# Designs tried in a protein design run: designed miniproteins, single chains, continued (5). Part 30

Each design is a single chain, and the fold is of that chain. pLDDT is the mean over its residues in the fold that is shown.

## One batch from the design tools (miniprotein)

Design m17014
Fold by ESMFold2-Fast:
Structure m17014 (fold): chain A 84 residues (1-84)
Amino acid sequence: MRERLREEAIQYILEKMGVTREELEKARSIPNGQKMTNKELTLKSSLMAIDTLLKNPSMTLEQIKQVLDNIFLSMEDLERREKE
């Protein structure tokens, strides 16, 4: 069940952000404190949020998606304004 929730959440990131799994993995590999783009920060923050939320056994996919949507909306707007 955990693996299914993780995969569903990852798929949601890929679809909402319009990124590949390779881009997502690259963002995850960036060390804390290194300069990164708003897009890379969004991807890394989203992955960290999933890991944190999945530690709670009562966490649902809908709740995970809601947290991810808040991250996406805030950072996508910044990314769009920066890059157009």
Scores: mean pLDDT 74

Design m17015
Fold by ESMFold2-Fast:
Structure m17015 (fold): chain A 64 residues (1-64)
Amino acid sequence: DEVARLALEGALKAGGGSGAAAASGMTAKDYGHNRAAEQAVRAGLTGEGEEAARLAGEGVKKGI
């Protein structure tokens, strides 16, 4: 899943690592949940995006 891998890496990099996520005052779970939900809505435009959003959500559940 090249798209899924890139989406997960992008989500982690967009969070700027743990430092940026901490500075935002949000928990990784809250941020991941909102990101996955927003991505799922936008992914309605493409099947690829929907799969990427689903895998990003699974990454958050895994404790990323």
Scores: mean pLDDT 47

Design m17016
Fold by ESMFold2-Fast:
Formats: structure tokens, C-alpha cells, sequence
Structure m17016 (fold): chain A 90 residues (1-90)
């Protein structure tokens, strides 16, 4: 249900906030994008790869929000598949 999609988005945002060193309450779309770019750059990715990864991650968050009727397992499988596709693109 919607609760699983919302909880997954919340966990992803909390993870980004922790890695970026900012409070999750201060995350907006622009800060999420910047934090994701920073995370990817810290992992040794180029600026171009980090930009591609951040954009694809924002698209992933929007797709998860649309998957309100999926189970926790289905959402986890979807996330893992999409993250693999993002990493393959960068």
C-alpha cells in the first residue's frame, strides 16, 4: 500500500541526509540532487557521472511514489533493479 512506498522514500531520504550530513527535514528536491551528486563524487565518480546518477535517482523517487499499491517485497525488488540500472548507466 501507500505506506510502504512512503516509508521506502523516507528511508532513502534519511540515508541521503546521513551521508550528506544534513537534517532530513531540510531536504528539498534541489538539496536531494546536490547531496546525491556529493555522495557519488565521494565514491570516486566523475562530475558527469554524478549528475546522471542524481537525475536518475530523483526519477526513481517519483516512480516509487507512483507504486503505492505494491508490497514491501515488490517495492524492494523494484528499487534494487532500478538502482542497478542507474549504476550501469554511470
Amino acid sequence: GEKFADELVKKLLEGIADEAGIPVEELDEEKIKEAMKDIFKKRGLSEEEAEIGAEKFLELLEEIKKKKNLSKEELTDFLQKKLAEIYDAI
Scores: mean pLDDT 76

Design m17017
Fold by ESMFold2-Fast:
Structure m17017 (fold): chain A 94 residues (1-94)
Amino acid sequence: REAAEKELEEQYAALDPSSRELLDWLTNLSEEELIEKLIEKYKEKAKEEGKEVTEEDIEEIRKKIRKELEELKEKYKNGELDPVAQLVYEKFLK
């Protein structure tokens, strides 16, 4: 755990100022805001691939993201995450 914390701090310190601002912005998002941002990213990628995104697709993606976040919360609560993943969860998902 200690080694993973040091590695994360070193990676953060090595980031350029704009990357640190982006990371700080992401860490201040609520769970709902994070879900919406991930959905927007999915819509952008789908457009680049020429795929049509329907409201049903968006609802399925929203459910999938929420399920993954719930599973991550359970693993965090049970101490089943690896040390690096646990630190990421503590920083970004409380």
Scores: mean pLDDT 65

Design m17018
Fold by ESMFold2-Fast:
Structure m17018 (fold): chain A 73 residues (1-73)
Amino acid sequence: GPPPAVELPAPAKPLGELSLEEAEELRREAARRVADFVGEHLGLSEEERERLARLLATDGAAAEAFVAERRAA
């Protein structure tokens, strides 16, 4: 079958033409979709997926630490 893929939100404009607000919204939506995809593979709960999505949108280092801890276990 087809490989599993994260479907990212498509911008209505080229990335260079997005406002900061539009870019931040796109980033938050992408972070949530990535967190759901990673959560499926790591067996994360819904609460852990929401936490990872917030970390991916705000603190990349904390998101990396969160994922690394789950992979190491």
Scores: mean pLDDT 72

Design m17019
Fold by ESMFold2-Fast:
Structure m17019 (fold): chain A 71 residues (1-71)
Amino acid sequence: DTALARQLGDAIVAEVAKHDPEAAERVRQRIDELLAQGKSAAEVAKAATNEVLRAGLDPFAVSEAMHKALA
């Protein structure tokens, strides 16, 4: 569901922004591209995690944001 993918993406971006606002903007741009292509929540989560790792940030923060978004 695109709505679920958007919600998950927004939660990840919000968490990343607490640590690195520039990385958060890159993650948001990537998520917006995938959502425009109709990609699934799983594909959005994978791409966002890859951007977080590329930025040198803790993937645990992304995991927590995902759990919070799905609750």
Scores: mean pLDDT 76

Design m17020
Fold by ESMFold2-Fast:
Structure m17020 (fold): chain A 80 residues (1-80)
Amino acid sequence: MFSESTIETMRRYSGLDEESIERLLERAEELGASDEELKEFALVLGGLAASRRTPLERALWELALELEVERLKRAVEAVT
């Protein structure tokens, strides 16, 4: 499990909703991410740090995009 400090950093800087953050935390744990790597990723998502272009960052970014696409699809389906 990641530290509360890491989770708070994700909430503060990622710009993602709580559900997306929870799914990213689960995926990061599966990939063996450290607290520091996830904090760095949160800052990259928030535009506060440069992309490191690591395989871990790429996998987490791809999931973040999928979660945003799912959210947008649900919003569209609710009105159509």
Scores: mean pLDDT 78

Design m17021
Fold by ESMFold2-Fast:
Structure m17021 (fold): chain A 87 residues (1-87)
Amino acid sequence: MEEEFRKRLRELGFDDETIERILNAPSLEDAKALIQEEVERRRKEFEDYLKKLGIKLSPEQYVALQLRFIGDQLEAERLLEEYFEKK
């Protein structure tokens, strides 16, 4: 189960260091906070990257980008809840 959880988080773009921090979190709430921080960091880096390239998103594109990161966060939190339920 742990290896499947690690694999699924890697597929969502989490690095091994972040995955280990999540697995070693003292509570489900602490682990969720780590997921939220990592997703927010990646979103900010992506937005900064687009700004550096001079790319301006339309309102529709911005909403699609936000929904993508929200989806990644919710999927990671769902996987985390399954892992803690089986732990």
Scores: mean pLDDT 79

Design m17022
Fold by ESMFold2-Fast:
Structure m17022 (fold): chain A 62 residues (1-62)
Amino acid sequence: VKFEATLKKDVPKNPSLKKGDKVTGEYDPETDTVTLTNVKDGSTVTLSLVEAQEVLEDVKEL
């Protein structure tokens, strides 16, 4: 499913994704992963669902 959210902390796997950034995300139930895209620069990162839950706040499904 697709959603939008705000980063509540920096993402260690991608330094372009910083606390306070607006992101869009897509959850893949087959792999249990979340791909985040930074709205400001289009940078992407793929995280496990658990890792994504630790960095995201204000999640809204699209």
Scores: mean pLDDT 81

Design m17023
Fold by ESMFold2-Fast:
Structure m17023 (fold): chain A 68 residues (1-68)
Amino acid sequence: GEEEKLIEKFKELAKKFLPEELIEPAIEFFRVLLKKDKSKFLELLEQIEKAKSKSELEEILNEASMQL
């Protein structure tokens, strides 16, 4: 479905920047976020796509986790 396509897109971005052991926890976090607040999920996904470094991605993920 639409949700699985969005999660798969995030998974590809996560593989690019995150260690393998953090990929599944990050995917699960985003699955929860998608169910609770689809608008926030889409905004964060767009920010992640624009991230130019591992450090920038880490900051985006940390900010998102604090908002749950």
Scores: mean pLDDT 74

Design m17024
Fold by ESMFold2-Fast:
Order: C-alpha cells, then sequence, then structure tokens
Structure m17024 (fold): chain A 72 residues (1-72)
C-alpha cells in the first residue's frame, strides 16, 4: 500500500468517526513518505478527536504525543 492509499483510507475512516484508526493510517502515510508533513496535522486532529471520544485511550494519548514531537 502506498502513502497516498494510506492517506485516502485515513480520510475515509475519519469521515466515519473512526478517529483512532484514521490517525494510525495518517501516521503510516507519513512514515512511508515523510515529505507529506501536512498529513501530521490530520493525524494530530484524529488523535485529539479519538481522545475526546475515549479520554482513557492510552494509544490515542501516546500517539498524540508522538505526532506533537514529530511536528516540533
Amino acid sequence: MTAQEYYDLGLRLYNQGKYLEAGEYFLKAYELDPSMEEVLAFALESYRLALEQNPDDEKARENLEKVEKLMA
């Protein structure tokens, strides 16, 4: 699967309200193509929304911190 395919899948999951999964696919897109820095903004927003849905989601919190460090 290409970075673009992961990005497109992330958008589909985001539109379905599946924010944790959306963030994971946006992050995979960035890992395959680090020049897609704008995808980190989508990952950040997805993990924020996942944490709003489930404040106890440890994976969402850890991945949010990871994305924030990548954007620093």
Scores: mean pLDDT 84

Design m17025
Fold by ESMFold2-Fast:
Structure m17025 (fold): chain A 119 residues (1-119)
Amino acid sequence: SLKKRIEEILAPLLEKSTPNPQLVNEALQLLQEAIDNKASPEEITQKVVEYLEKHKDQPDSELAYVIATIILFAAENLSPEDLLLITQAILEWAIENKRSQELIDALQKVVEEIEKYLS
């Protein structure tokens, strides 16, 4: 399944990252509330990017863990098309904010895997 392939891509990133339970819980709550309120894919994407921008001063290790968790949650709850939109926006944010190369590389691999699935 697409979800299993994404889990395999993100596993090394999660293992090397530092969990911040408060950031993880806030991100998951934000996503769950958006889904429960039937927010559009564009609205969910905007909320995720705004959340990351608010926390941009956090270490790459903690942001990498949160981002991987967001993508895995989205993979479980959203369509592949919506997952692609969100993952691409996170990748663009990570590049613009010069986040770790390990995070950027993992996000690029996730985008490529979703694109292959939709082909």
Scores: mean pLDDT 91

Design m17026
Fold by ESMFold2-Fast:
Parts: structure tokens; C-alpha cells; sequence
Structure m17026 (fold): chain A 60 residues (1-60)
């Protein structure tokens, strides 16, 4: 069956979170605020939120 809009949205959010984590690894001094904003935006997608929160915690 075709993926639902919700499944597609969560997959997109997770992919964006993965990209942000990679960016943060390359740009540690400038990524903290970006990660905080993305955590707020990903609040409804637990997998993406957990990934971003873990990356943010590594920066503290």
C-alpha cells in the first residue's frame, strides 16, 4: 500500500534531522541554535526529535 501523508512527513522529518546532525558535526560552533530550533519543529515526530535531542546534548 502507498505510504500515508503522516508516514511520508515523518520520513522527511527524520531525513532532515539526519542532515542537521551531519551539519552540526562539521559546524560545532554554529549549530547549537539550529539544533534547538529543529527540536521544537520536530516535536510531533518522536524519532526525529530524539535524534536531534541526542545531537544537542552532545553539544552541551
Amino acid sequence: SAPSAEEAAEAGALRAAEGAVEYAKKNPSTSLELLRQLVADAAVFPRARELLEAALRERE
Scores: mean pLDDT 71

Design m17027
Fold by ESMFold2-Fast:
Order: structure tokens, then sequence, then C-alpha cells
Structure m17027 (fold): chain A 84 residues (1-84)
């Protein structure tokens, strides 16, 4: 069972990866959807450009029950990062 803390942690990791890559906000949703629908850690690594350890962590903690929450929190976090 995934805690709210895990959702926040995943959102922070994904949003930070998007920020480092300077992804336009309009493209962020598409990239987040690709991450949350990835079939392996290696796919997440290729999409986000994060180390395999981080990609594996995201893959193991994302589930159907939390994907909508992770997406919403990631996009909120990313918009906040772009404004700061």
Amino acid sequence: MLSDFAVQTLADIIASALYVRKVPLEEAEKIVDEVLNAKSPEEIQKILGVPLSAATYIFLLQHEDNKEKIKAETLKRYEELLKE
C-alpha cells in the first residue's frame, strides 16, 4: 500500500528530472503519461534521463491506484518549480 509520502516523493523526482531537461509545461503532461505507462525501469530511464536506480524506484512504487495522484502532484510540483 502506497502512502501519500511516496506519491510526493515520486512527484518530486519526476518534476526535478523535467526541470533539469527544461521541458516546456505543455509537453510535461505527455512525458509524465509516458513514465506512468512505462513497462520497464529502462523505459523510464530513457524517458526521464535519470539513473537506472531512480527509474527502478519510480517503476516499483507506481501502481494503477496511485497513477492519477502521481500525475496531478508531479504537474503541480513542476508548475511551482517553473514559477520559482
Scores: mean pLDDT 80

Design m17028
Fold by ESMFold2-Fast:
Structure m17028 (fold): chain A 79 residues (1-79)
Amino acid sequence: MEEIFEKLLELAREKSKKLIAEGVSEVEATIGLGMLGIIVGVVKSELKRGIPVDWEEIIKLLEKAGLKELAELLRKLVE
């Protein structure tokens, strides 16, 4: 489970670098990565407390935050 978050953050960082190279604002890319970090931190805290993870709800949260590509990456990592 921890490994999934690690891979997701690495992929998000690589994706952020690619988007910046393609003309996306560095600020916009950084905000997206920051939001993912917050979501991952909250989920890790809940897992440590023994609360089961609803991956579909996390994916919806990423979509609501405007991180649609990262939501797709998470879906692939969980499947």
Scores: mean pLDDT 67

Design m17029
Fold by ESMFold2-Fast:
Parts: C-alpha cells; structure tokens; sequence
Structure m17029 (fold): chain A 87 residues (1-87)
C-alpha cells in the first residue's frame, strides 16, 4: 500500500540518520550509555511508525511521528558535531 511504502521510506531515512549519528558518536568518544539512549529513542520512533501503519492511521500521522523522531535525532547529531568541532 501507499502507506506501507511511505513508512518503509521514512524508516530507511531514520536508519541512515542513526548510522551516521552512531559513526559520529564513536568519533566523539560518546559513552555507551548515551549511544544506548539514542538507539532506544530510534527504536521507539520506528515502533510508533510500524504501529500506526498496522492500525491504518492517516499518512499525516505517520509523517508526524517520522518528523518528531527525525528532529530529535538531528538535534543529537548537531550536539555531537559540536563536541567533535571543540576537540
């Protein structure tokens, strides 16, 4: 379905952002506890998207969950990039 295709595209984008963020966190020497916190937040976002799709939620709701998760991950990325720049 179009909703399933949208969700898979958005989940893939979040996965690519997580992979980049994990690479940057490793470069910055971020703790395992902080890495686990980021991974847990990503897993919650993906789970929310998958649940919304399973429940037949409107595409707007799936997009909102995606945008909330992406925004938070981007905020973490900016924070980690600042840590690297200060080294």
Amino acid sequence: SALEELAEKEIKELEELLEELMRLMNQAGVSDEEKQRVLAAWLRGVARIRRAVAEGAPAEEVRRIFEETRRWLLEQKERVERLIAEQ
Scores: mean pLDDT 89

Design m17030
Fold by ESMFold2-Fast:
Structure m17030 (fold): chain A 63 residues (1-63)
Amino acid sequence: SDTEANTVASQAVRDVIAAHPDASVDELKQKASELAKKQKGDLAGEMARKGVTVVAQRRANPL
């Protein structure tokens, strides 16, 4: 379901950012997308890619 894909994507984003704190946004998107796709397919991968953008932007702009 979409809800499960979103949960997996959110977890993948968190895990990848924690494992690669100095990686570029593009690298984090690729890694998180691949991790999520392995668990719940293309939809989860796409959600993870978008999630990295949001989290990385907040990390760069603490306000």
Scores: mean pLDDT 77

Design m17031
Fold by ESMFold2-Fast:
Structure m17031 (fold): chain A 78 residues (1-78)
Amino acid sequence: LKEETLEKIRKILEEAGVSEEAVEKAVKMAENLLNNYKNVTDVHLAIFEKELVEELGVPRETAREVVKLVRETIEKLK
């Protein structure tokens, strides 16, 4: 489940034209959230979305799709 989600995130970002360096950073951030899923709040997800857009140059709509996928995966892990 976690690995499947991380692979989907990588593909979404690559298809959106995000650089390989930024893709790897985004995937690591998502992996950290999934590994700490019991402690992840809406604040953490909002910070993740902000970092994707502002630091990694991910388009806002793409960032929202990635954050939604992480949120849905966390709900399945609970």
Scores: mean pLDDT 84

Design m17032
Fold by ESMFold2-Fast:
Structure m17032 (fold): chain A 58 residues (1-58)
Amino acid sequence: SERFARLEAESKAHYASLSKEKQEIISGIGETLRLIGDRIDRGLETGEVPEPVPFVKG
């Protein structure tokens, strides 16, 4: 959708306007959440308890 492409471009422009320190924090949070999601998905498929996720800096 053109609407989603526009929102993505606006989000990237906003991110670029932030300080480097804020960009690193946001990137680190996003990566940590992605890893948590991956662990949960694996747990749901195998029925295993997910391993702890380390915090990742962007």
Scores: mean pLDDT 69

Design m17033
Fold by ESMFold2-Fast:
Structure m17033 (fold): chain A 88 residues (1-88)
Amino acid sequence: MLTEEEIRALKKVLDIIENKSPEKLTDADVEALRSLLERVRQAGRIPVPDELKEKVLKLQEKFGLPADGYITPDLAAYLLGVALSRRE
């Protein structure tokens, strides 16, 4: 399951993606997303909590992925890439 830190970092990245905000992510946010990517690679996919489900479903539809509300390795890698581009 997602940790509090992973949920916080995901909320920030999803908001940035939707609003195209210039907001910067902290080192802690980036490390939370790195940890999430590693865990998703081992588990294959991780479900998101209901509070993030609508935003994740919209993102999945935008990229032509199955709209199932799960974080896959590909989606986690994309989100980490966005976080890294906004940190540095």
Scores: mean pLDDT 78

Design m17034
Fold by ESMFold2-Fast:
Structure m17034 (fold): chain A 87 residues (1-87)
Amino acid sequence: SLREAARILLDFYEEVIKKYNLSEETRKLLEEARKALDEGNWEEFIKKYDELMLQLARENVKIEEVPEEVLRAHTALLFEKNYLDSK
């Protein structure tokens, strides 16, 4: 399910933030994405998740290994984002 995929991604990036001791700004974006998901606000979740991905790119985080489960979850969310963008 998309909700399960979203949780897998957020849990993975929460561990990335802890492991690499990333900025408070990045942690805040993760918290905002999780709040949107918990509130069932899918459109806001996608927006915050996208902002989180951009922020991780800006911090030049090099993730050595991404689990297959996380890659599949990301693909599922990409399909949902494309659907929303095509409205």
Scores: mean pLDDT 80

Design m17035
Fold by ESMFold2-Fast:
Structure m17035 (fold): chain A 91 residues (1-91)
Amino acid sequence: MKPVIPKELQEGLAKLKEPIKIDLNETVYEVIKRLLEALGFKLSDVELRITARGILNLAFLPEEYLDEKVTENILKIIAKVLHIPLEKFEL
């Protein structure tokens, strides 16, 4: 199973015409899942979990954060690590 890499995310983002709507009532995992789906990635739940864990590890955030509610600060850290402009997120 291959996790999504930052280059693939950047290529997906180039095709994105509308900003990704973020709901701060969702968990970090749900936000990452929706982000990947919005970028056109068709991943299994297992592949989504592996990719999300990889993203958190790159952000130096604990894996347990996947099941916690997303915050604006966590979104900013994830966006920075994935090289996604904050303007591509609608809060």
Scores: mean pLDDT 72

Design m17036
Fold by ESMFold2-Fast:
Structure m17036 (fold): chain A 76 residues (1-76)
Amino acid sequence: TKDQIKELGRKAATAAMKGDYKKAREYAEKLVSLAPASGQKKARDYAEKGVEATKKGDTESAALYFGQATRAALEG
């Protein structure tokens, strides 16, 4: 589960770097769904920010937000 969360966060960041908004959202939503309840809200909040940054072409901020979403999902 933790390795799956890490891989999904990595895929979301990679999709964001390619400007693939739809794939970034898909991987981020999957990551949030695997998060424990204690980390789910924070992971979702960061994932939403990552998707919005991707839509704006801010791929660097998107990667950072998806990294934070991954961390929130892992740590609770």
Scores: mean pLDDT 83

Design m17037
Fold by ESMFold2-Fast:
Structure m17037 (fold): chain A 69 residues (1-69)
Amino acid sequence: MLALARAPTGELGLLDTDAGVLTFADGRRARVEVVEEQGAVLVARLLEDVETSAGLHRAGDLVLGFRLA
């Protein structure tokens, strides 16, 4: 399932919950775990550090996602 996700830095990414991967706009990818899901809204946790053009994202950071139709 795909969701639009927002990282703590404000950067947007595409979350694939089946693959457990968040892909940022610059093509960088990080493994994630979905920790909470309620309807169209979900929360995922980064499992690894990833540095994108917008900045450093840390393992343990939470991202808020919205399910795509």
Scores: mean pLDDT 80

Design m17038
Fold by ESMFold2-Fast:
Structure m17038 (fold): chain A 95 residues (1-95)
Amino acid sequence: ADLQAELERLVERMKEIVEQIEKKYSEYLTALKNKDMDKANEYIKEIKRLIDEFLEVYRRIKEIARQLGIPLPEEVQELAKKVEDIYLKIRLLES
């Protein structure tokens, strides 16, 4: 079904976004360790943009899952937990 194919494409896009968030978070931590605040601030802006993209993809995935009458795929739930963890850690570091 077209919705199933769309769901699979969105899950793949979500994985790509999460990989980018994880990579930029690692780069952010390295910049903090090196006391490079300019780079740290650039990575934070990029991470926040990626989180916004993640939330849009996640919203669409939830809509499709509801239309298909299925629970959220476990992989999607795991990816959402990773993003939430990084977001909370960033909020703590920005304080």
Scores: mean pLDDT 88

Design m17039
Fold by ESMFold2-Fast:
Structure m17039 (fold): chain A 77 residues (1-77)
Amino acid sequence: MVLTREDVAAFRRALEGAVEQAEAFAAAGDLAAVREALALVEAALAAVRTMEAEPEAREAILAALEAAAARLRELLA
């Protein structure tokens, strides 16, 4: 799989939106939705680590996913 700059930017925007939605779910008390979001982010982290991509693009995506996972874990604490 080859990641373009546009793909990386789109992915980061999608993650930001997903985290905002998860924060809204947490505020409403829907922790099941937050747990589901965390599971998807952790699955994506595992997939990206095995992905064939240029280092800069992969590092940017991994950093975004790790930040999202950390935020979701805070919401579940």
Scores: mean pLDDT 78

Design m17040
Fold by ESMFold2-Fast:
Structure m17040 (fold): chain A 60 residues (1-60)
Amino acid sequence: VLEELKKLSEQSPVAKEIIDIYLSMGEPELGLRYAKMALESSEEMRAVMLAVLKAIQREK
């Protein structure tokens, strides 16, 4: 999981931010899943996903 997270983080800045958020929450496997989904999504959807994740992290 960690090696896959590192590769995705290097591939996309949005993937890196998603991974960093889930790592801070203790959910590396969820981070990997959502980072992969973001890479396959439109730029608009990636921005929405990141905004939602930042909102969730802030509410904690």
Scores: mean pLDDT 72

Design m17041
Fold by ESMFold2-Fast:
Structure m17041 (fold): chain A 85 residues (1-85)
Amino acid sequence: SRIEEIKELLEEVIKLALEKHKDEELAKYSLSVIDETAESMNETQIEQVRLVLEYLKSPDPAEGERRMREARAAALAARGIKAEE
């Protein structure tokens, strides 16, 4: 279950990155190792992937950075950690 959720998250990132950057070779490679990647990821790495996904969902780079910052603050708050300046 958890591994499948991580794989879905990684597939979304790979697909959006392909749409944004048009790097088909990188997308194919990333998909070929997705099982190994999902199984090896720790909580911190999974959170970083979620931040990248929020960035990639944005059509505007500035809006993408804002979403990543908000997502990071939310992730840290969920862990009881304050995002320090």
Scores: mean pLDDT 73

Design m17042
Fold by ESMFold2-Fast:
Structure m17042 (fold): chain A 63 residues (1-63)
Amino acid sequence: MAESAAKVLERTLAPRYGPEHARRIAERARQIAEDLVKNKGLDEITAVGLAAQRAVEELRREL
């Protein structure tokens, strides 16, 4: 997984969730995206999109 994609996601979410939560979402999304690329053969951009959605959903359940 490219670090730049996770960093972009972190910056995009920081105004809404705060920098700490945005970093956690971006880190979790990177982990999910890496799994999707490695085990499901998805392209990196599609994997990042799906992973970001999943990571935000996980955070919303905790809050």
Scores: mean pLDDT 74

Design m17043
Fold by ESMFold2-Fast:
Structure m17043 (fold): chain A 81 residues (1-81)
Amino acid sequence: MEAERERRERLEREVREGMKLIAAGVLATARVRNPDMDEKELEELIERLAKELGVEKEELRELIEELEPAAAAHRAAALAA
């Protein structure tokens, strides 16, 4: 049934978005912890994860950049507490 298929596709999309957020958060946190991280190695990881998650590499990069300030703020708050 079309309604059942639509619900399944929505759930699969939500799972992909959740996994994308987790991956981006982990990479943003890793960059904040290791500012000397090799950009080439980071790019290769982003490409691999984007393929596994079925998202565009550029989209994942943008999300990492957006989450990086939040990861830095979280680290600063934890150190100040």
Scores: mean pLDDT 74

Design m17044
Fold by ESMFold2-Fast:
Structure m17044 (fold): chain A 91 residues (1-91)
Amino acid sequence: MTPEINERIFLVSQWVAAVTNALLKEKGLLPQAKGAKVLSPEELEEMRRELIEKAGISEETLEEAIARLEAGADPFDVMQELQNLIIEKYK
């Protein structure tokens, strides 16, 4: 796999984790573990812009991903779907 694809895949995993942690914090479900980092809305927006610009994921796809995470979808499933979109784009 090329370094570019690896960067986009990593960015997707970071963004999904960050959105999930923000949602868990809002619900009071974040375990307050020492390693659980919650990003600010500005940091989340910067990551979203980078996904659109560098990975070529549409705003619609990211909005759908957020809606699914808010509805209680498994973050791992959402992450895999977004990563597969990047991989397919480079085939």
Scores: mean pLDDT 74

Design m17045
Fold by ESMFold2-Fast:
Structure m17045 (fold): chain A 75 residues (1-75)
Amino acid sequence: GGVVTAEDAERAAELARESGDPGAGGREVAKETGVDEGAARAAAILGYVGKQPPELVAGLDAAEAERMGVRAAAL
């Protein structure tokens, strides 16, 4: 897997908020940018729940971003 950039995280978060579906944001960003789908989904979840800024997700690997997104959604 790759790392999530701040731009990828913000894009995924915006799409998640617009659609009301965190998964939709992740899938669309992965399709557009080639970034790891799990990382994009984690970024979308973070944006959807508003728990973390996109800058915090930038530089994380896919597994770490996914873990953060799942944790944020659970809170």
Scores: mean pLDDT 61

Design m17046
Fold by ESMFold2-Fast:
Structure m17046 (fold): chain A 104 residues (1-104)
Amino acid sequence: SRLESQQVSKDTADKINEIGTQTEIDLAQKRKEKAEKEGEEGLKKAKEDPEKGKKYAKKLERQKEIAERQAKGSSPEGRKAYLETAKLLEEKAKELLETAKKKE
């Protein structure tokens, strides 16, 4: 029936959208975990060499820009997750720059 076909199509679309949203959240979470680890490694480098710390901070800033770009193309939930990742990357980059400055 037409009503049954419309319901099946809607249920399929809703499921695809749910899978898409969950995939965005999972990818944002993996980026966040990577940001935390790279932030820790960058902090160690900044304590040893200010120039290496500054280069690592620029890498984190670039990753922030990528996360912000992905947020713009994502679902509302995925956007929120990517923006939280971008904020973490910004905070880690700032910490690296402040640590490098104190070593000069």
Scores: mean pLDDT 83

Design m17047
Fold by ESMFold2-Fast:
Structure m17047 (fold): chain A 94 residues (1-94)
Amino acid sequence: SLTSLKPEELAEFLARAQELARQQRAELERLLPAADPAMRELLERALRIADLIIAGDLVGAAELLLETMLEENPDTPESVIERARAFIEDVRAA
């Protein structure tokens, strides 16, 4: 679990995640002007997730990502949802 990482390893992981989120945010912003309404809604949610990661709020980012996946995939198995929530709780506890 993430709780088993050393403080230095966790800091490196967070820094890498933030850098990737900044790069992804720039690409998402480039796509936004040409997007249809459905694509725009998805891109705006992806931008919110990227902004949360950049802010260091990995729990908030994971929760918003899970909500987005459940909205798009209502038939997602309960076992997958439980596993995702357990992972988010591990991140929150770290």
Scores: mean pLDDT 77

Design m17048
Fold by ESMFold2-Fast:
Structure m17048 (fold): chain A 67 residues (1-67)
Amino acid sequence: ETEEIEERAKKELEEDPALRKRYIALQRAAYRAGVPSLEEAERIAAEAGVDPEAAAAEYERLAALSA
């Protein structure tokens, strides 16, 4: 569920400052690139079955390729 995924991400971000900075950078990069809505991003993540961190990296990669 989205809530649980977000909670885990926040906890990991608190333990790893580098991950927190990367997450924020990916968020901004996604907005800048005009990636699909979060709803579409969730579908891609579910389809891939990856961790939030890996999913974020995949979103950035797809945004770059689709631009």
Scores: mean pLDDT 55

Design m17049
Fold by ESMFold2-Fast:
Structure m17049 (fold): chain A 84 residues (1-84)
Amino acid sequence: SPREISIMMFRLTTLVSELYVIKKMVEVSKDPQKKQQLIDQAEKSYEELKELAKKLIEMDPSMKEKVDELLKKAEEILKQIKAL
């Protein structure tokens, strides 16, 4: 349904924002253990984001371009997190 698709898009956007927040937390963390926990959290969030993206595209193929752009942003943020 259009409402379900809107909710899923909102969740995708929220997950991308959460990755950005995790990146900022990793940048300021001085504790190696906390840093690793944040990286693990980012990887789990990215896996959830990929699964949600796949489901959304299957439900509404017209969303593919917009969803692919969000996936690219999430992948870039995760790569940056893992490089910190």
Scores: mean pLDDT 87

